# Designed miniproteins, single chains, part 48

Each design is a single chain, and the fold is of that chain. pLDDT is the mean over its residues in the fold that is shown.

## One batch from the design tools (miniprotein)

Design m1666
Fold by ESMFold2-Fast:
Structure m1666 (fold): chain A 101 residues (1-101)
Amino acid sequence: SKYESLLTAMSINTIGAQTSADLAKKLADKGKENLDLVEQFVKGTEDSYTSLKKSAEEAIREAGELSPELEEEAKKKADEWLDASKKALDDAKKAYDEVKK
């Protein structure tokens, strides 16, 4: 179903945000020689987070058309995954800001 496809997209974007953020932090820990790559992984985290936001909005709408119970589930998953991905993005941005000093 379209709803199931959107949940899959949300999952992929959440994993993408976490992976890119972890790589940004790991490379930042190695020093300024990797600054360009750190910036690229921060951008990747931001792109995944933005895609997650869009997929979440669409998933909630599609779930609402199926049942109130699925809409509530979709909202709960969206809140959890968006919160985790925003934290990952903020942590990655902080690592970039610290290493470029």
Scores: mean pLDDT 88

Design m1667
Fold by ESMFold2-Fast:
Structure m1667 (fold): chain A 110 residues (1-110)
Amino acid sequence: GPVLEEVRKRLREAALKAANAPTKEQIVDYAREGARAVVEGYKKGVPLDELREATLESAREMGKIDPRAAAAFAQAVMAALEAYEKGLSPDEAIEVGRKAAERVLDEFDA
């Protein structure tokens, strides 16, 4: 439906920006944008399975450019969805996603 199509567009745009981001901080910021898009989509009634699939599709395309950024993006979005499903507020869930992206990037850069 229109909400899922908007989420797919936002995820694709955020993922492409993250894959081409020159700094870790910018990758984290775009991963946070992806997390916000899926949390808002879930809040508007998009099924979790469709949001997870859209996230994995975006991460797969992103991984062709930057596998490190793709891993951080996917983990951020999935962690935010899980946190929101478990009852955290949208802002708290998005923050969980942001921290997940930072952790993944720190592990790659170790």
Scores: mean pLDDT 89

Design m1668
Fold by ESMFold2-Fast:
Structure m1668 (fold): chain A 71 residues (1-71)
Amino acid sequence: SAMEEEAGRILIEQMEKMRKEVEEMGKDETAKRLDELIEEMRRALEAGSPYEELVGIAKEAEELFKQAKEE
């Protein structure tokens, strides 16, 4: 639905911000992993994947971002 597409766009924007912050920290490998998760999110949205799967991808990105900030 249009609402799920909009929610997906917001999640991607949040993940892009995390990726930028990690890149600015000089953590290039973590930034690459976030890019992979962003691409996975885009593909899941195109495939019409359940919201549970979208949330799972977003949560993985959040955990990577948290670990990057703790190091």
Scores: mean pLDDT 82

Design m1669
Fold by ESMFold2-Fast:
Structure m1669 (fold): chain A 115 residues (1-115)
Amino acid sequence: MNFEEGIKLMNEGLEAARQGDYEKAIALLEESIRKLSEVPETDAEAKMYLGATAFWLGQLYAKLGDYEKARKYYSLSARYFRHAAELARKGYGSEQLAEDAEEGAKASEENAKKL
């Protein structure tokens, strides 16, 4: 339930961002993180979605000029993606998930450096 609800909130947040409603997008994405954080710690897929959601929050805060929050969320994104990769390599996910997660972490770190 929390996993599916978290993904739904993430998708609704991304749609709000696409429409230019950044305040609504941020609120929905922050709620998505809260729901996904209630999923078991060994869920590699949930950590992947947490990484993606935090990355989008970093992008939105950067767009609004809030560079302190943007850095916080990019850092959080990289941490979740690296955790997803670690869990996948321990047998809780595919090698493709591990590779995608490592790419996500690098993207988050590079975006933080550009602020």
Scores: mean pLDDT 88

Design m1670
Fold by ESMFold2-Fast:
Formats: structure tokens, sequence, C-alpha cells
Structure m1670 (fold): chain A 74 residues (1-74)
């Protein structure tokens, strides 16, 4: 959906600019409400908490992939 793509883009932007964890978790809760798979949400939550450069990279790739999939299925 358009709302899901917009929320995914907001999270990707927030991650890229190094937003506080509180802001990241708020957007992640919105994604969960918009019907993003709970396993994917839980994985992203773990990457945020891990807080390493590698985990941030994995999170950004995951978000970019989800945005691409949502755009192709719409």
Amino acid sequence: SKERIEALRRLLDAVARGAPEEELFEILRELERLGVDRRIVDNMRRQIREGTELSRGVLMVTLATLITVERKLS
C-alpha cells in the first residue's frame, strides 16, 4: 500500500540520518500496525537494538528491499 511504502521510506530515512532509537521504534510500531510481517518487524527491532555499523547496513538493505517489493506488487 502507499501508506506502507511511505512509512518504510520514513524509517529508511531516519536510519540513514542516525535518528534516536525512540523515533525508529515509533516508526517500526506504525509499520507493524500497517501489516508488515511480525517476523520482519522483530528482525528490524533486533538490528536497531544491536546498534552496530553492520546491523545498520542490514536494516537499510532490508528496508530498501521491502520498498522495492511493495512498489512491484502495487
Scores: mean pLDDT 86

Design m1671
Fold by ESMFold2-Fast:
Structure m1671 (fold): chain A 70 residues (1-70)
Amino acid sequence: LSEEEIEELVKRAEEHLAAMRQALDNGDTAAARQHLLEVAKIAHRLYKAGYTEEADRLLQEAVDIAARGL
């Protein structure tokens, strides 16, 4: 992955984390689970590319949000 692609993946994951929080606030657990899955997919790609710190941070944020309402 290029540096630009990594930045795009991180941005997309952050957008999914925000959408996940919004979905839980609205009681839409199905949408929240879908956004969680998208974050997990992005984190996996980052791990495979060696961006372990970024992947771990995104997964930790997702788990924290999920613990609130999933």
Scores: mean pLDDT 85

Design m1672
Fold by ESMFold2-Fast:
Order: structure tokens, then C-alpha cells, then sequence
Structure m1672 (fold): chain A 64 residues (1-64)
């Protein structure tokens, strides 16, 4: 499903950041771009939940 593809790509971006292959700022930009790419295939509730997941993820990465 589109949501499963988005989650897989989301996890890959986070892994690259944790492993030092990408900056936190670049990760935020790429996660936002990923949401925009999948937005037409998602419900408003899914979009809101994923936006929150992006913010929570970036905050977590900044605290590492």
C-alpha cells in the first residue's frame, strides 16, 4: 500500500541519519518531501499523524 511504501522510505531516511549519512536538517526536508509526494494517496487523518511523526522524529534525532 502507499502507506507501507511511505513507512519503508521513512525508516530508511531515519536510518541514514542515525548512521551519519545525512544531516538532521536534510532529513527534515526529505521527510517533508516524502509526505508531499504521498499526500494525494493519504487521508487527512493519516497526513496529520505523519506530520506529527516527522516532528517527533526530528526532535528525537536532535536530542541524540
Amino acid sequence: SPLDELRQRFRRLVRDTVEGRMSIEETRARLEALLDEFRPQLSPEQVAALRQAVEDTVRSLESM
Scores: mean pLDDT 84

Design m1673
Fold by ESMFold2-Fast:
Structure m1673 (fold): chain A 80 residues (1-80)
Amino acid sequence: SAVDELIDLAYSIFPDEENALTLLSSAVLLVHPSPEVEALAERMDSLESLEERLALLREFLAAHPELIEPVTELIKSVYS
């Protein structure tokens, strides 16, 4: 899926889960600064488990497929 491809891209840049998730959440916020994305970031920060943070981010991206392409392009433009 496009969500899995984006997550794989983040892991190719940062192989550790914490930095990969930070990259993804930051890129989403930069692409679409909105109250909904701010709430996502706050919820992710409240979760102790990296697996739970990844699951929450996957659910958000699945609900907002229009964000996948611009987030992917932003990450590629910064990290080539």
Scores: mean pLDDT 82

Design m1674
Fold by ESMFold2-Fast:
Structure m1674 (fold): chain A 80 residues (1-80)
Amino acid sequence: SMEEVLKILDELAEKLPPEVAEAIRQFKTWLENSDLSLEEKLDVAIRVLTLLANYFKDKDPETAKLFEEARKKLEEIRSK
């Protein structure tokens, strides 16, 4: 459900560095207010988290791992 997606993004933001957390909170607000279907919102969120995990993997591996864990949870929702 969309509620589960938003909860995953909220839990992710709580664990991230403050500036990165704020970017994720802004993304969550945009995603919640967009006219996309649940499936399209999941695809966008998974892609964004995948790109961020790849970006941080060499710069901040702990932050990259948090994005990978959140992406994995979204993939599990998409598979239902």
Scores: mean pLDDT 86

Design m1675
Fold by ESMFold2-Fast:
Structure m1675 (fold): chain A 111 residues (1-111)
Amino acid sequence: EELEGAKFLAYMIARQALNRLKKVALEKARSLGLSDEEIEEVQKHVDEAVRRAMEAIEEKLNSIKSIPEADEFLREVLKAVDEAIKRINEATSPEEIKAALDEFVERVEKI
């Protein structure tokens, strides 16, 4: 089915974008000179945020009935990722990185 192919591509593109978000968050945490313990806390927070976002994406894709709807959903997910990356790049503390990830998850869950 063409629709199932579009959903699969949307899922894969979203997954790649979330992997990029994870990489940016961890690189930012390392750049701030954080302790190993603080980096581990950020890592756990990133892993949970990615897990929750992917679950929300899978649930939404299962409800989608048309290719334009899948395209619009993916566009909103990618916009949320770009906004989260901007906030993470501006972060000056591990708390700000975690807050950016929390807002990202909430934004994806509300799409």
Scores: mean pLDDT 89

Design m1676
Fold by ESMFold2-Fast:
Structure m1676 (fold): chain A 82 residues (1-82)
Amino acid sequence: MDELVEELARLLRELRRAAREGRLEEALEALERAQRVGVQLTDAELEPEQRERLERLAREAQAELERHLLGYMRELAEKAEA
């Protein structure tokens, strides 16, 4: 159990860092792995502190990924218009 919690936390941090650095391929791979671990934790009785930590990391990683994806998509739209 605890190993899965730490693995998910590690993957969420990796996702956020890869997204921030513009490494979208690595970010998407980390997202896929995080989703697989997350599914394994769906029925797990997590301590409130562990749940809050994972939820915070997930929100931070998702926000970073969305920011970079929106920027990339905007550039593609602008180039299509030009």
Scores: mean pLDDT 77

Design m1677
Fold by ESMFold2-Fast:
Structure m1677 (fold): chain A 78 residues (1-78)
Amino acid sequence: MSVDEVFAAIVAEIDRILASMPSNEDAIAFLEAARDYYRRALAWLRAHPDLPDRDARIALVERIIAYLDEKIAKLKAE
């Protein structure tokens, strides 16, 4: 699968979970937990310079974090 296909699949799953959340508070808590997970993944990738696809994996994780940050900001602005 391409990086774009992986990103699209992750976004679709996040959106599916958000649609099932009972409140904006629960949705924000879920998104913040997901963001913390990906921030830890990013730190791990940065600590492993010998990983063959490191730069591509970092770029993917950074895109996911940016998406989560945008969703959190929109929900908090409501």
Scores: mean pLDDT 84

Design m1678
Fold by ESMFold2-Fast:
Structure m1678 (fold): chain A 82 residues (1-82)
Amino acid sequence: DEEWEKKFEEFGKKNEEKIKEVWEELKKEWEKKLKENPNLGKQEVAEFLAEALEKVLGVKVEVDPNESFKDVVKRAFEKYLE
């Protein structure tokens, strides 16, 4: 069921400015990390995604480098909807 994706899209539209602000801030941090280590692994990617979702949704997101992008977003957003 893709109902959570529709709700996530609606959230994105309502919070577009906040999402852009968080993305801009985290993009600068990510670009700095890439300059220091261009071979950043899945752990660092998972940490970046969890921090972005925590800042946007206001929920605590556990870091799991073995979880897919879609699954992390779904888990974080479902926690937000609780």
Scores: mean pLDDT 76

Design m1679
Fold by ESMFold2-Fast:
Structure m1679 (fold): chain A 79 residues (1-79)
Amino acid sequence: DYEKKLENLDGEAIVEFEKELLEYIENKDYEKAEELIRKWLKARGFSDKEIEAVIEDFKNNVEKFKKDLEESLKIAEES
């Protein structure tokens, strides 16, 4: 369950990842966004299957991902 693993990650590392990912999405650099997701999750012990699930969700729901990232970053900055 990749969602549970995401919830247990270090908050500062998550914020840095989310900021960089959001910049790639805003620039429409989806290839770099995908590479960032793969590298970041792999470094944190996610399986290839879990990483592919996140990438597939991202590619199918880019606008939702962007909105979720913006909301997550706002909450982190207000904490």
Scores: mean pLDDT 76

Design m1680
Fold by ESMFold2-Fast:
Structure m1680 (fold): chain A 87 residues (1-87)
Amino acid sequence: MEAERKALEQKKKEEEAKLLQQAKEILAQASPEVLRDALADRPTPEAQQVRAAVAQLVLQKAREEGKVLSSDEMRAEVEALLRERLA
């Protein structure tokens, strides 16, 4: 039981860390054109990948701060970060 629980918690932490690292790399590699498409919520795979990556970063920061964000707050934070990146 304890060993299985530790394995599941470790796997979840490793999976979350991997997703967070991938999110940072996606955002770092995104061109200004893709960032603008992501801000406009364009239905392209590249724009949606960038929005998902930024959402992962926003969600992780909210969890670290002990905050629960609504869908509208998540969207606003994602768009704010994209605007900051484009400035």
Scores: mean pLDDT 77

Design m1681
Fold by ESMFold2-Fast:
Structure m1681 (fold): chain A 120 residues (1-120)
Amino acid sequence: SLKKLQESLEQIIEKLKEILKKVQALLNKVKAGEKITDAERSDFAKFLAVLYEKILEKIEEIYEIDPELAEKIYEKVKKVFDLISEALEASDEDRAAKLEKAIAKIQEFISWLEEELKKV
């Protein structure tokens, strides 16, 4: 139903906003000259894994209504999560730039989803 599509899109947007907030917090630490510890990387990876599974559940719900939209969302989710992973694994010298790239991609994805939500 259209209502289920709206609810699933809204939930993906909110989860991406949670991810964005955490990535922005990491960037602020890096810009302040703080190193991201192995414990912080591990905790963040666990947080991302939980949100990834929840986002995939919502993509499956969308797939039952609009398979083409679900596929586009899935491709964008993979790109965002890959960029975040690359930033977490980056050298101290490259980390800020890679986090900024991840943030920009998350923001683009949220904006695109908000436009898709308006069409429902």
Scores: mean pLDDT 89

Design m1682
Fold by ESMFold2-Fast:
Structure m1682 (fold): chain A 64 residues (1-64)
Amino acid sequence: SATVERVRRADLAAGGLDPALSAERVRRAKELARQDPTLSPREIGEAAGLSPRDAAAIKRAVLA
């Protein structure tokens, strides 16, 4: 139903908007990029729970 789908979408958005959870994932991705710069954005993203796009941006920022 439309109501159930709306509630699920709001729950997913709320989870993605937790600053503490987001900060922890970003910190993990930064540490991975610093410790092993040969890791691809996909590998960093999988390990940190981030999209490859976000992982690529973090890797560029850390290595620049």
Scores: mean pLDDT 68

Design m1683
Fold by ESMFold2-Fast:
Structure m1683 (fold): chain A 97 residues (1-97)
Amino acid sequence: MKRFRGSLVDVLRKLIEELRRALEQGKVLEFDYRVDPASLRQAAADPSAAHKVEVELEVRELGPATEEQKRNLEAMIEALRDQLARFDPALAAEVEA
């Protein structure tokens, strides 16, 4: 189990990294967010606020992943990457490097 703390943008980047690693290794990833719902709504309305919203993330690797779970992980990575691009396009580009 790993824990990350930081801004919503930093935590999204870390979650994308962990999901990609799990996918590459053929493993399932479980995760939980802890964030103030009002702060999360503020970030949705004003993307710049995503750098100020503090989030805790816990991730746990399970294995092995089924084909359906791998497809779900791929879809989740794409959705989170798109979300990160809405908050910080430059940082989203870095996670493709």
Scores: mean pLDDT 78

Design m1684
Fold by ESMFold2-Fast:
Structure m1684 (fold): chain A 87 residues (1-87)
Amino acid sequence: LQEAADAAGSVGSSGFGTMMSTELRGIQLGRDEAIKNNDKEMLQQVLEQLQFYLKTLKYHAKNGEKGAEEAVKALEREIEEIKRILS
């Protein structure tokens, strides 16, 4: 999530990128706590939140916004890792 948050902060609007970076960092704290405590229900909620933000980032990438493609790739890697942990 650190890489995804950093990539999101680089997305072409300072307002949008900053908001996305802040939100993903907040989700990172919840993810790390869920993994530490083996809380699969909380980790599932984290996965659902990340999938929601992925849709938003894909929209910005489709619209040609600079940095959005990199943010999408970083967030997709994070989602796949969480899915692996939940399997």
Scores: mean pLDDT 80

Design m1685
Fold by ESMFold2-Fast:
Structure m1685 (fold): chain A 114 residues (1-114)
Amino acid sequence: AADPAVVETTVEVEDPARGTKVTAEIRADAATRAATVRLTVEGPLSQEARDFLLGAFAYAVEAAGVTSLASIEIEYSESASEETKERAEELAEGMRRVAADPAARAAAIARGEA
């Protein structure tokens, strides 16, 4: 159920030419100061897609005053390569850093807007 202290956002990145579709379901809870993320990853992750997703996460975290990432779940399509999984894990590490570090958060927002 929705809580007035919770910022919930869904961000999708799609690149049909590369076969990319990524959905990030972000829940940032101001009461606990913790965020949860569910990533659904279909196809290769470009640096631009990762920067955009990380920036969107950083914005939600800043808006809710979050200081930690409580959980991240990543679901891969059956055709996902090991490189795709590695890039998704790099994104997850970026999200953990952004939740804990205001300087990393500001940098992620700036890169996502570029």
Scores: mean pLDDT 80

Design m1686
Fold by ESMFold2-Fast:
Structure m1686 (fold): chain A 77 residues (1-77)
Amino acid sequence: MDEEVERGERARRIVAETAEELGLKLSGGSLNNIASSILSYEDGVDEDEVLKSIRSSAPDASDEQVRELFERVKEKM
């Protein structure tokens, strides 16, 4: 059956690809944190809490870029 490791690795790849599409330069740690936050949303965490976590991991990104990253990653998952 589905392994959590594959789910996490897939989410991280989607975040990395979406960040490149948006022209965002993110560290590996930031990519991991953002992927984990978006997976937490799928597991029932509030959207506002997820967006705050993404902003903390991408402090140089605008609010619009953070929201667009979140929306595009959700669409691809």
Scores: mean pLDDT 79

Design m1687
Fold by ESMFold2-Fast:
Structure m1687 (fold): chain A 86 residues (1-86)
Amino acid sequence: DLDRLLTEEEIRERAEGLRETYELMGWEVSIEEYEKDGKTVVRVTVYSPATGKTFTYEFVSGMTLSELLQRLNEEADKLRKEREEL
């Protein structure tokens, strides 16, 4: 169900999936967890040593699966564009 709210554990799991994917591509990944306005935020920062590019993505507890997938797709689009311009 794309409209369901994600738990703190589910957003951590998705952040780890991003880490595995980007590290497989030779990128450096940093995951930071913090609290903002009573919500848990998981920040994923990915860095490409080959291009010097950095992308940051934030998952927030209580976001929908649809919102998370949209943000993942936006980051994937940025990655594809950077790869094609090199």
Scores: mean pLDDT 76

Design m1688
Fold by ESMFold2-Fast:
Structure m1688 (fold): chain A 78 residues (1-78)
Amino acid sequence: KIEELRQEAKEAIRKIKEIIEKAEEKGYISASERKEIKENLDKVIDAIGELEDLGDFESVKELEEELKELSEKMTKLE
């Protein structure tokens, strides 16, 4: 279960990274891309909450650091 949650969160992060990479190439984030990022962010946040409940604080820390990096990149594109 922990491994499944970790994998789901990593896949959602990968999708966000792909969208951000395309946005960096264009120089902006479109409204549809922003919506897709939000949907995947919600999935990561849900997974973090479940992992925290299961006591996997190491995975929580890793995922939070990845989200922080992605948030910084998104801010630069706005």
Scores: mean pLDDT 80

Design m1689
Fold by ESMFold2-Fast:
Structure m1689 (fold): chain A 107 residues (1-107)
Amino acid sequence: SEEIEKLRKDLIEKLKEIIKLLKEKYPDNPEVQALVEKLEKLIEDLEKAKPEELIEVLEKGKEEIEKLTKEILSKTTDPEVKAFIEATSDVVIGWLESAIKYLKLLK
């Protein structure tokens, strides 16, 4: 489906922009690096997924990002880094939820 491939491409592009922002703003922060690695893995999984596997990949990616974000926020003492990670994760989770909802409508 053209709509599915456009959604995949647009989502990967947005995730790459977030990774760039995270790397530029906090290049030496290990908690930020952990989030970057999780997002890079999600991009890899999205690129490899068959169209029928996308919902499962997105749901798993969302769960893993939510879990990692909660862990990071419990360990992070810098309030600026904490706010940045929370805001960035909320944006990404929102994109994943919207993609899942849209894909379910195409069934």
Scores: mean pLDDT 88

Design m1690
Fold by ESMFold2-Fast:
Structure m1690 (fold): chain A 61 residues (1-61)
Amino acid sequence: MTPEEAAAAIRAAAEVSPEGARWLYENLTDEQLAALARGLGDITGVELTPEQVKEGLRALA
């Protein structure tokens, strides 16, 4: 999965601004990223790893 595809999945699940995506990228712990990846997967049906969520958030910022 590309960072852009991960960013698209994040946008589909959550209305995240670029500022919000940057804050999440800078402030979420690895455990919180794992929880977010699971939640996004449940909402979108797209399986995301914590690393893919982090890259998607960076692409959104």
Scores: mean pLDDT 76

Design m1691
Fold by ESMFold2-Fast:
Structure m1691 (fold): chain A 87 residues (1-87)
Amino acid sequence: SREELLKQVDKIIEAAKKESETSKASASKITGFLLQLIGLQLDLEQEEPDVEAILGQVEALKEQAKELGFEEAVALLEELEEQIKKL
């Protein structure tokens, strides 16, 4: 459900914030990643979300999380991707 997807995004944002506190990555890259997660949340809150476009966003966010070394965010994004594919 949409409510479950939004809860998963909240978990991803919280994990990313926690991982950012100990990260040596660029502050601008971390901020950009967090803003894109907020954008994903807003897109999922739309009355008729574009599932294919959202899956593309999740894939891009997974690659960014891997580059940042945010291992928990990567795992949670993979769970989100599987939840969306089951819609």
Scores: mean pLDDT 84

Design m1692
Fold by ESMFold2-Fast:
Structure m1692 (fold): chain A 67 residues (1-67)
Amino acid sequence: AYAQAVAETDAIGTELYKEAQRLRAEGLPDAERVARVNAKLAEMYQRAGWPAPHVTADAPEPAPPPP
């Protein structure tokens, strides 16, 4: 259902947000940080059975999850 897809998207967003924050804390170069976040995004979409998003170095960082 649409609601289930939204919940799965929220879970993916939360995981990406955590990964982005972890990479920021590690002080990785911007290019490597972006590449790792994009790789994680592609992995999460593949795991959910969705078509992989078009990943680019310019992809925006994931938004923080709602409180």
Scores: mean pLDDT 65

Design m1693
Fold by ESMFold2-Fast:
Structure m1693 (fold): chain A 77 residues (1-77)
Amino acid sequence: ESKLSEEEREAFYKATLPKQLAEDRRLAEEMGAPPEELEILRLLEGMSPEERARLMSEMAKRQLSAAEALAWLKERL
């Protein structure tokens, strides 16, 4: 897949966010993702599109496990 600059990644997330939330959660659930991953997606769905884009970009940069990402996200709530 194509490599995106930070600016391009943020623009992409903002543009696709509302539709991506439901699809990502559904796909993760279908794939038997752990409860931590499903909870992360649910929390992101409750956020504004701008906040979700920022948090998704930040988590991608940190390369966290599902459990670590959930703990990191809960720390901000």
Scores: mean pLDDT 68

Design m1694
Fold by ESMFold2-Fast:
Structure m1694 (fold): chain A 72 residues (1-72)
Amino acid sequence: TPEEELFEVLKELDKEAEELMSKNPNPSPEEMLELAERGLKRLEELLKKYPDNELTREVAAYLRALIEKLRA
């Protein structure tokens, strides 16, 4: 289901974030931006498969806003 695939994407992102923070408790904006962009790419692939999934669209929108903030 779209919810199960979304959960797996979020679980992978959470693991990558934990690994990053484990290596460096104060990660650079560049490192955070790379992680966020990778996450957004996976969510966009999910949206191509399930375009009407509201939760995935909301999470993707949040991540896009975060990426814009990190670039500023």
Scores: mean pLDDT 80

Design m1695
Fold by ESMFold2-Fast:
Structure m1695 (fold): chain A 61 residues (1-61)
Amino acid sequence: ASAQALADVLGISVEDAEKILQKAREGAREGRKNSLPGQEGADNIGTAAAKGIAEARKELA
């Protein structure tokens, strides 16, 4: 579902969307490591996920 939605939004294949989602999850995990535990985790995770997606798009382009 999420991979298909991302593929439709970005105009890419589902395979590429899956790779972008993997990078987004990886970025979210890194954001968690750098965030203050219990205070701003959600906001930092969102920002890190967006960064991961941007990096994945750059690599796939």
Scores: mean pLDDT 65

Design m1696
Fold by ESMFold2-Fast:
Structure m1696 (fold): chain A 78 residues (1-78)
Amino acid sequence: MIEKAVEKAREKGFSEEEVELFRRVAEALLAGDEAAAKAIIREAARAEGIEPSDAEIDAGVARVKGLFEKLIEEVERE
């Protein structure tokens, strides 16, 4: 499940750091722990010297959900 999406992300040229961030957020979301997913995104933004707004964090969560859905759809097609 997550492993297949992670491999597809690597195939598309995502860095290992981007893949690990995606994996951590996706795992939190699949566990129903949206607070943990938001905390992971906040930590990543702060590592870049940015204090993200709640709206930016929500957009980050939505982006990971959309990416995960697309990657799983591509895996399921072939």
Scores: mean pLDDT 77

Design m1697
Fold by ESMFold2-Fast:
Structure m1697 (fold): chain A 67 residues (1-67)
Amino acid sequence: MDYSDWTFSEAYAKLLQKLGYKVIPEIKDDTPASKVLVYYEGKKIPLVEFLEQPEIPKTNELGYEYI
């Protein structure tokens, strides 16, 4: 699935931080997915690629509030 046009909420950023992930820059409300990187397994990868992992919790199709 292509997440490049998605936007994410601060609530999703807090979820990822509680799970131990670091995002750069920090996700604020309406942050474009294409602007976000995540440290995953010792590497810095685009958030859109990180979300392709089935074990990673994701938001709905609008990028909102699914913890």
Scores: mean pLDDT 64

Design m1698
Fold by ESMFold2-Fast:
Structure m1698 (fold): chain A 56 residues (1-56)
Amino acid sequence: DKEVLNKVAKKYFGVEIPEEYHDAIIEAIEKKYGKKVSELKDVHIVFNLLTADLRL
């Protein structure tokens, strides 16, 4: 999950998400979609990073 989140952030934004935020971001995404981050397509993770988690 943390590995998937960082791979997406590096691939699409060229950044690493700070370790202290990983659990909160993963929990928010998993609650929203009802699936593990590793089961989501990159597009869903990218959309959440752009519209919610990294802005709040």
Scores: mean pLDDT 68

Design m1699
Fold by ESMFold2-Fast:
Structure m1699 (fold): chain A 71 residues (1-71)
Amino acid sequence: SQLELLEEAVKETLSKELVEALENAIREKKPLYLKITPENREELFELASYALNHGLEVEIEGDTLTIRPAA
């Protein structure tokens, strides 16, 4: 259900490429690493907020956004 909710909401706001990357990361139980650029910063921060609200861990190090399953 958590994966289904993320898939539906992310499809509305984010590019299909980001949706597929997030789905694959969740399915594989692996961290998703996304590069923050001036062009995608707002989109990635929206994704981060959504991920946090759905029990995923979010970390920012330099220009890298990491989304991972909760411990």
Scores: mean pLDDT 70

Design m1700
Fold by ESMFold2-Fast:
Structure m1700 (fold): chain A 76 residues (1-76)
Amino acid sequence: MKEALELAQKGLEHKRLGDEYEKQGDFEKALEHYEKALEYYQKALSLLPEDHPLYATVQQNIKEVEEKIKKLKEKL
């Protein structure tokens, strides 16, 4: 549980960095950070039981980050 929470936190940190670089027009760095966020969120999700309150939140964050990655790849 503690490890899953730490991984989810790292995912959120990289998602925020991705958002910041996207706003600056640095799409290459934004993509790099969104891909790292996706990796951390996927690892967190693999450690969380499906009935955990954070499970749905992490799934939603994965979907959002996947959409961001798709859009950025279309611009690069």
Scores: mean pLDDT 85

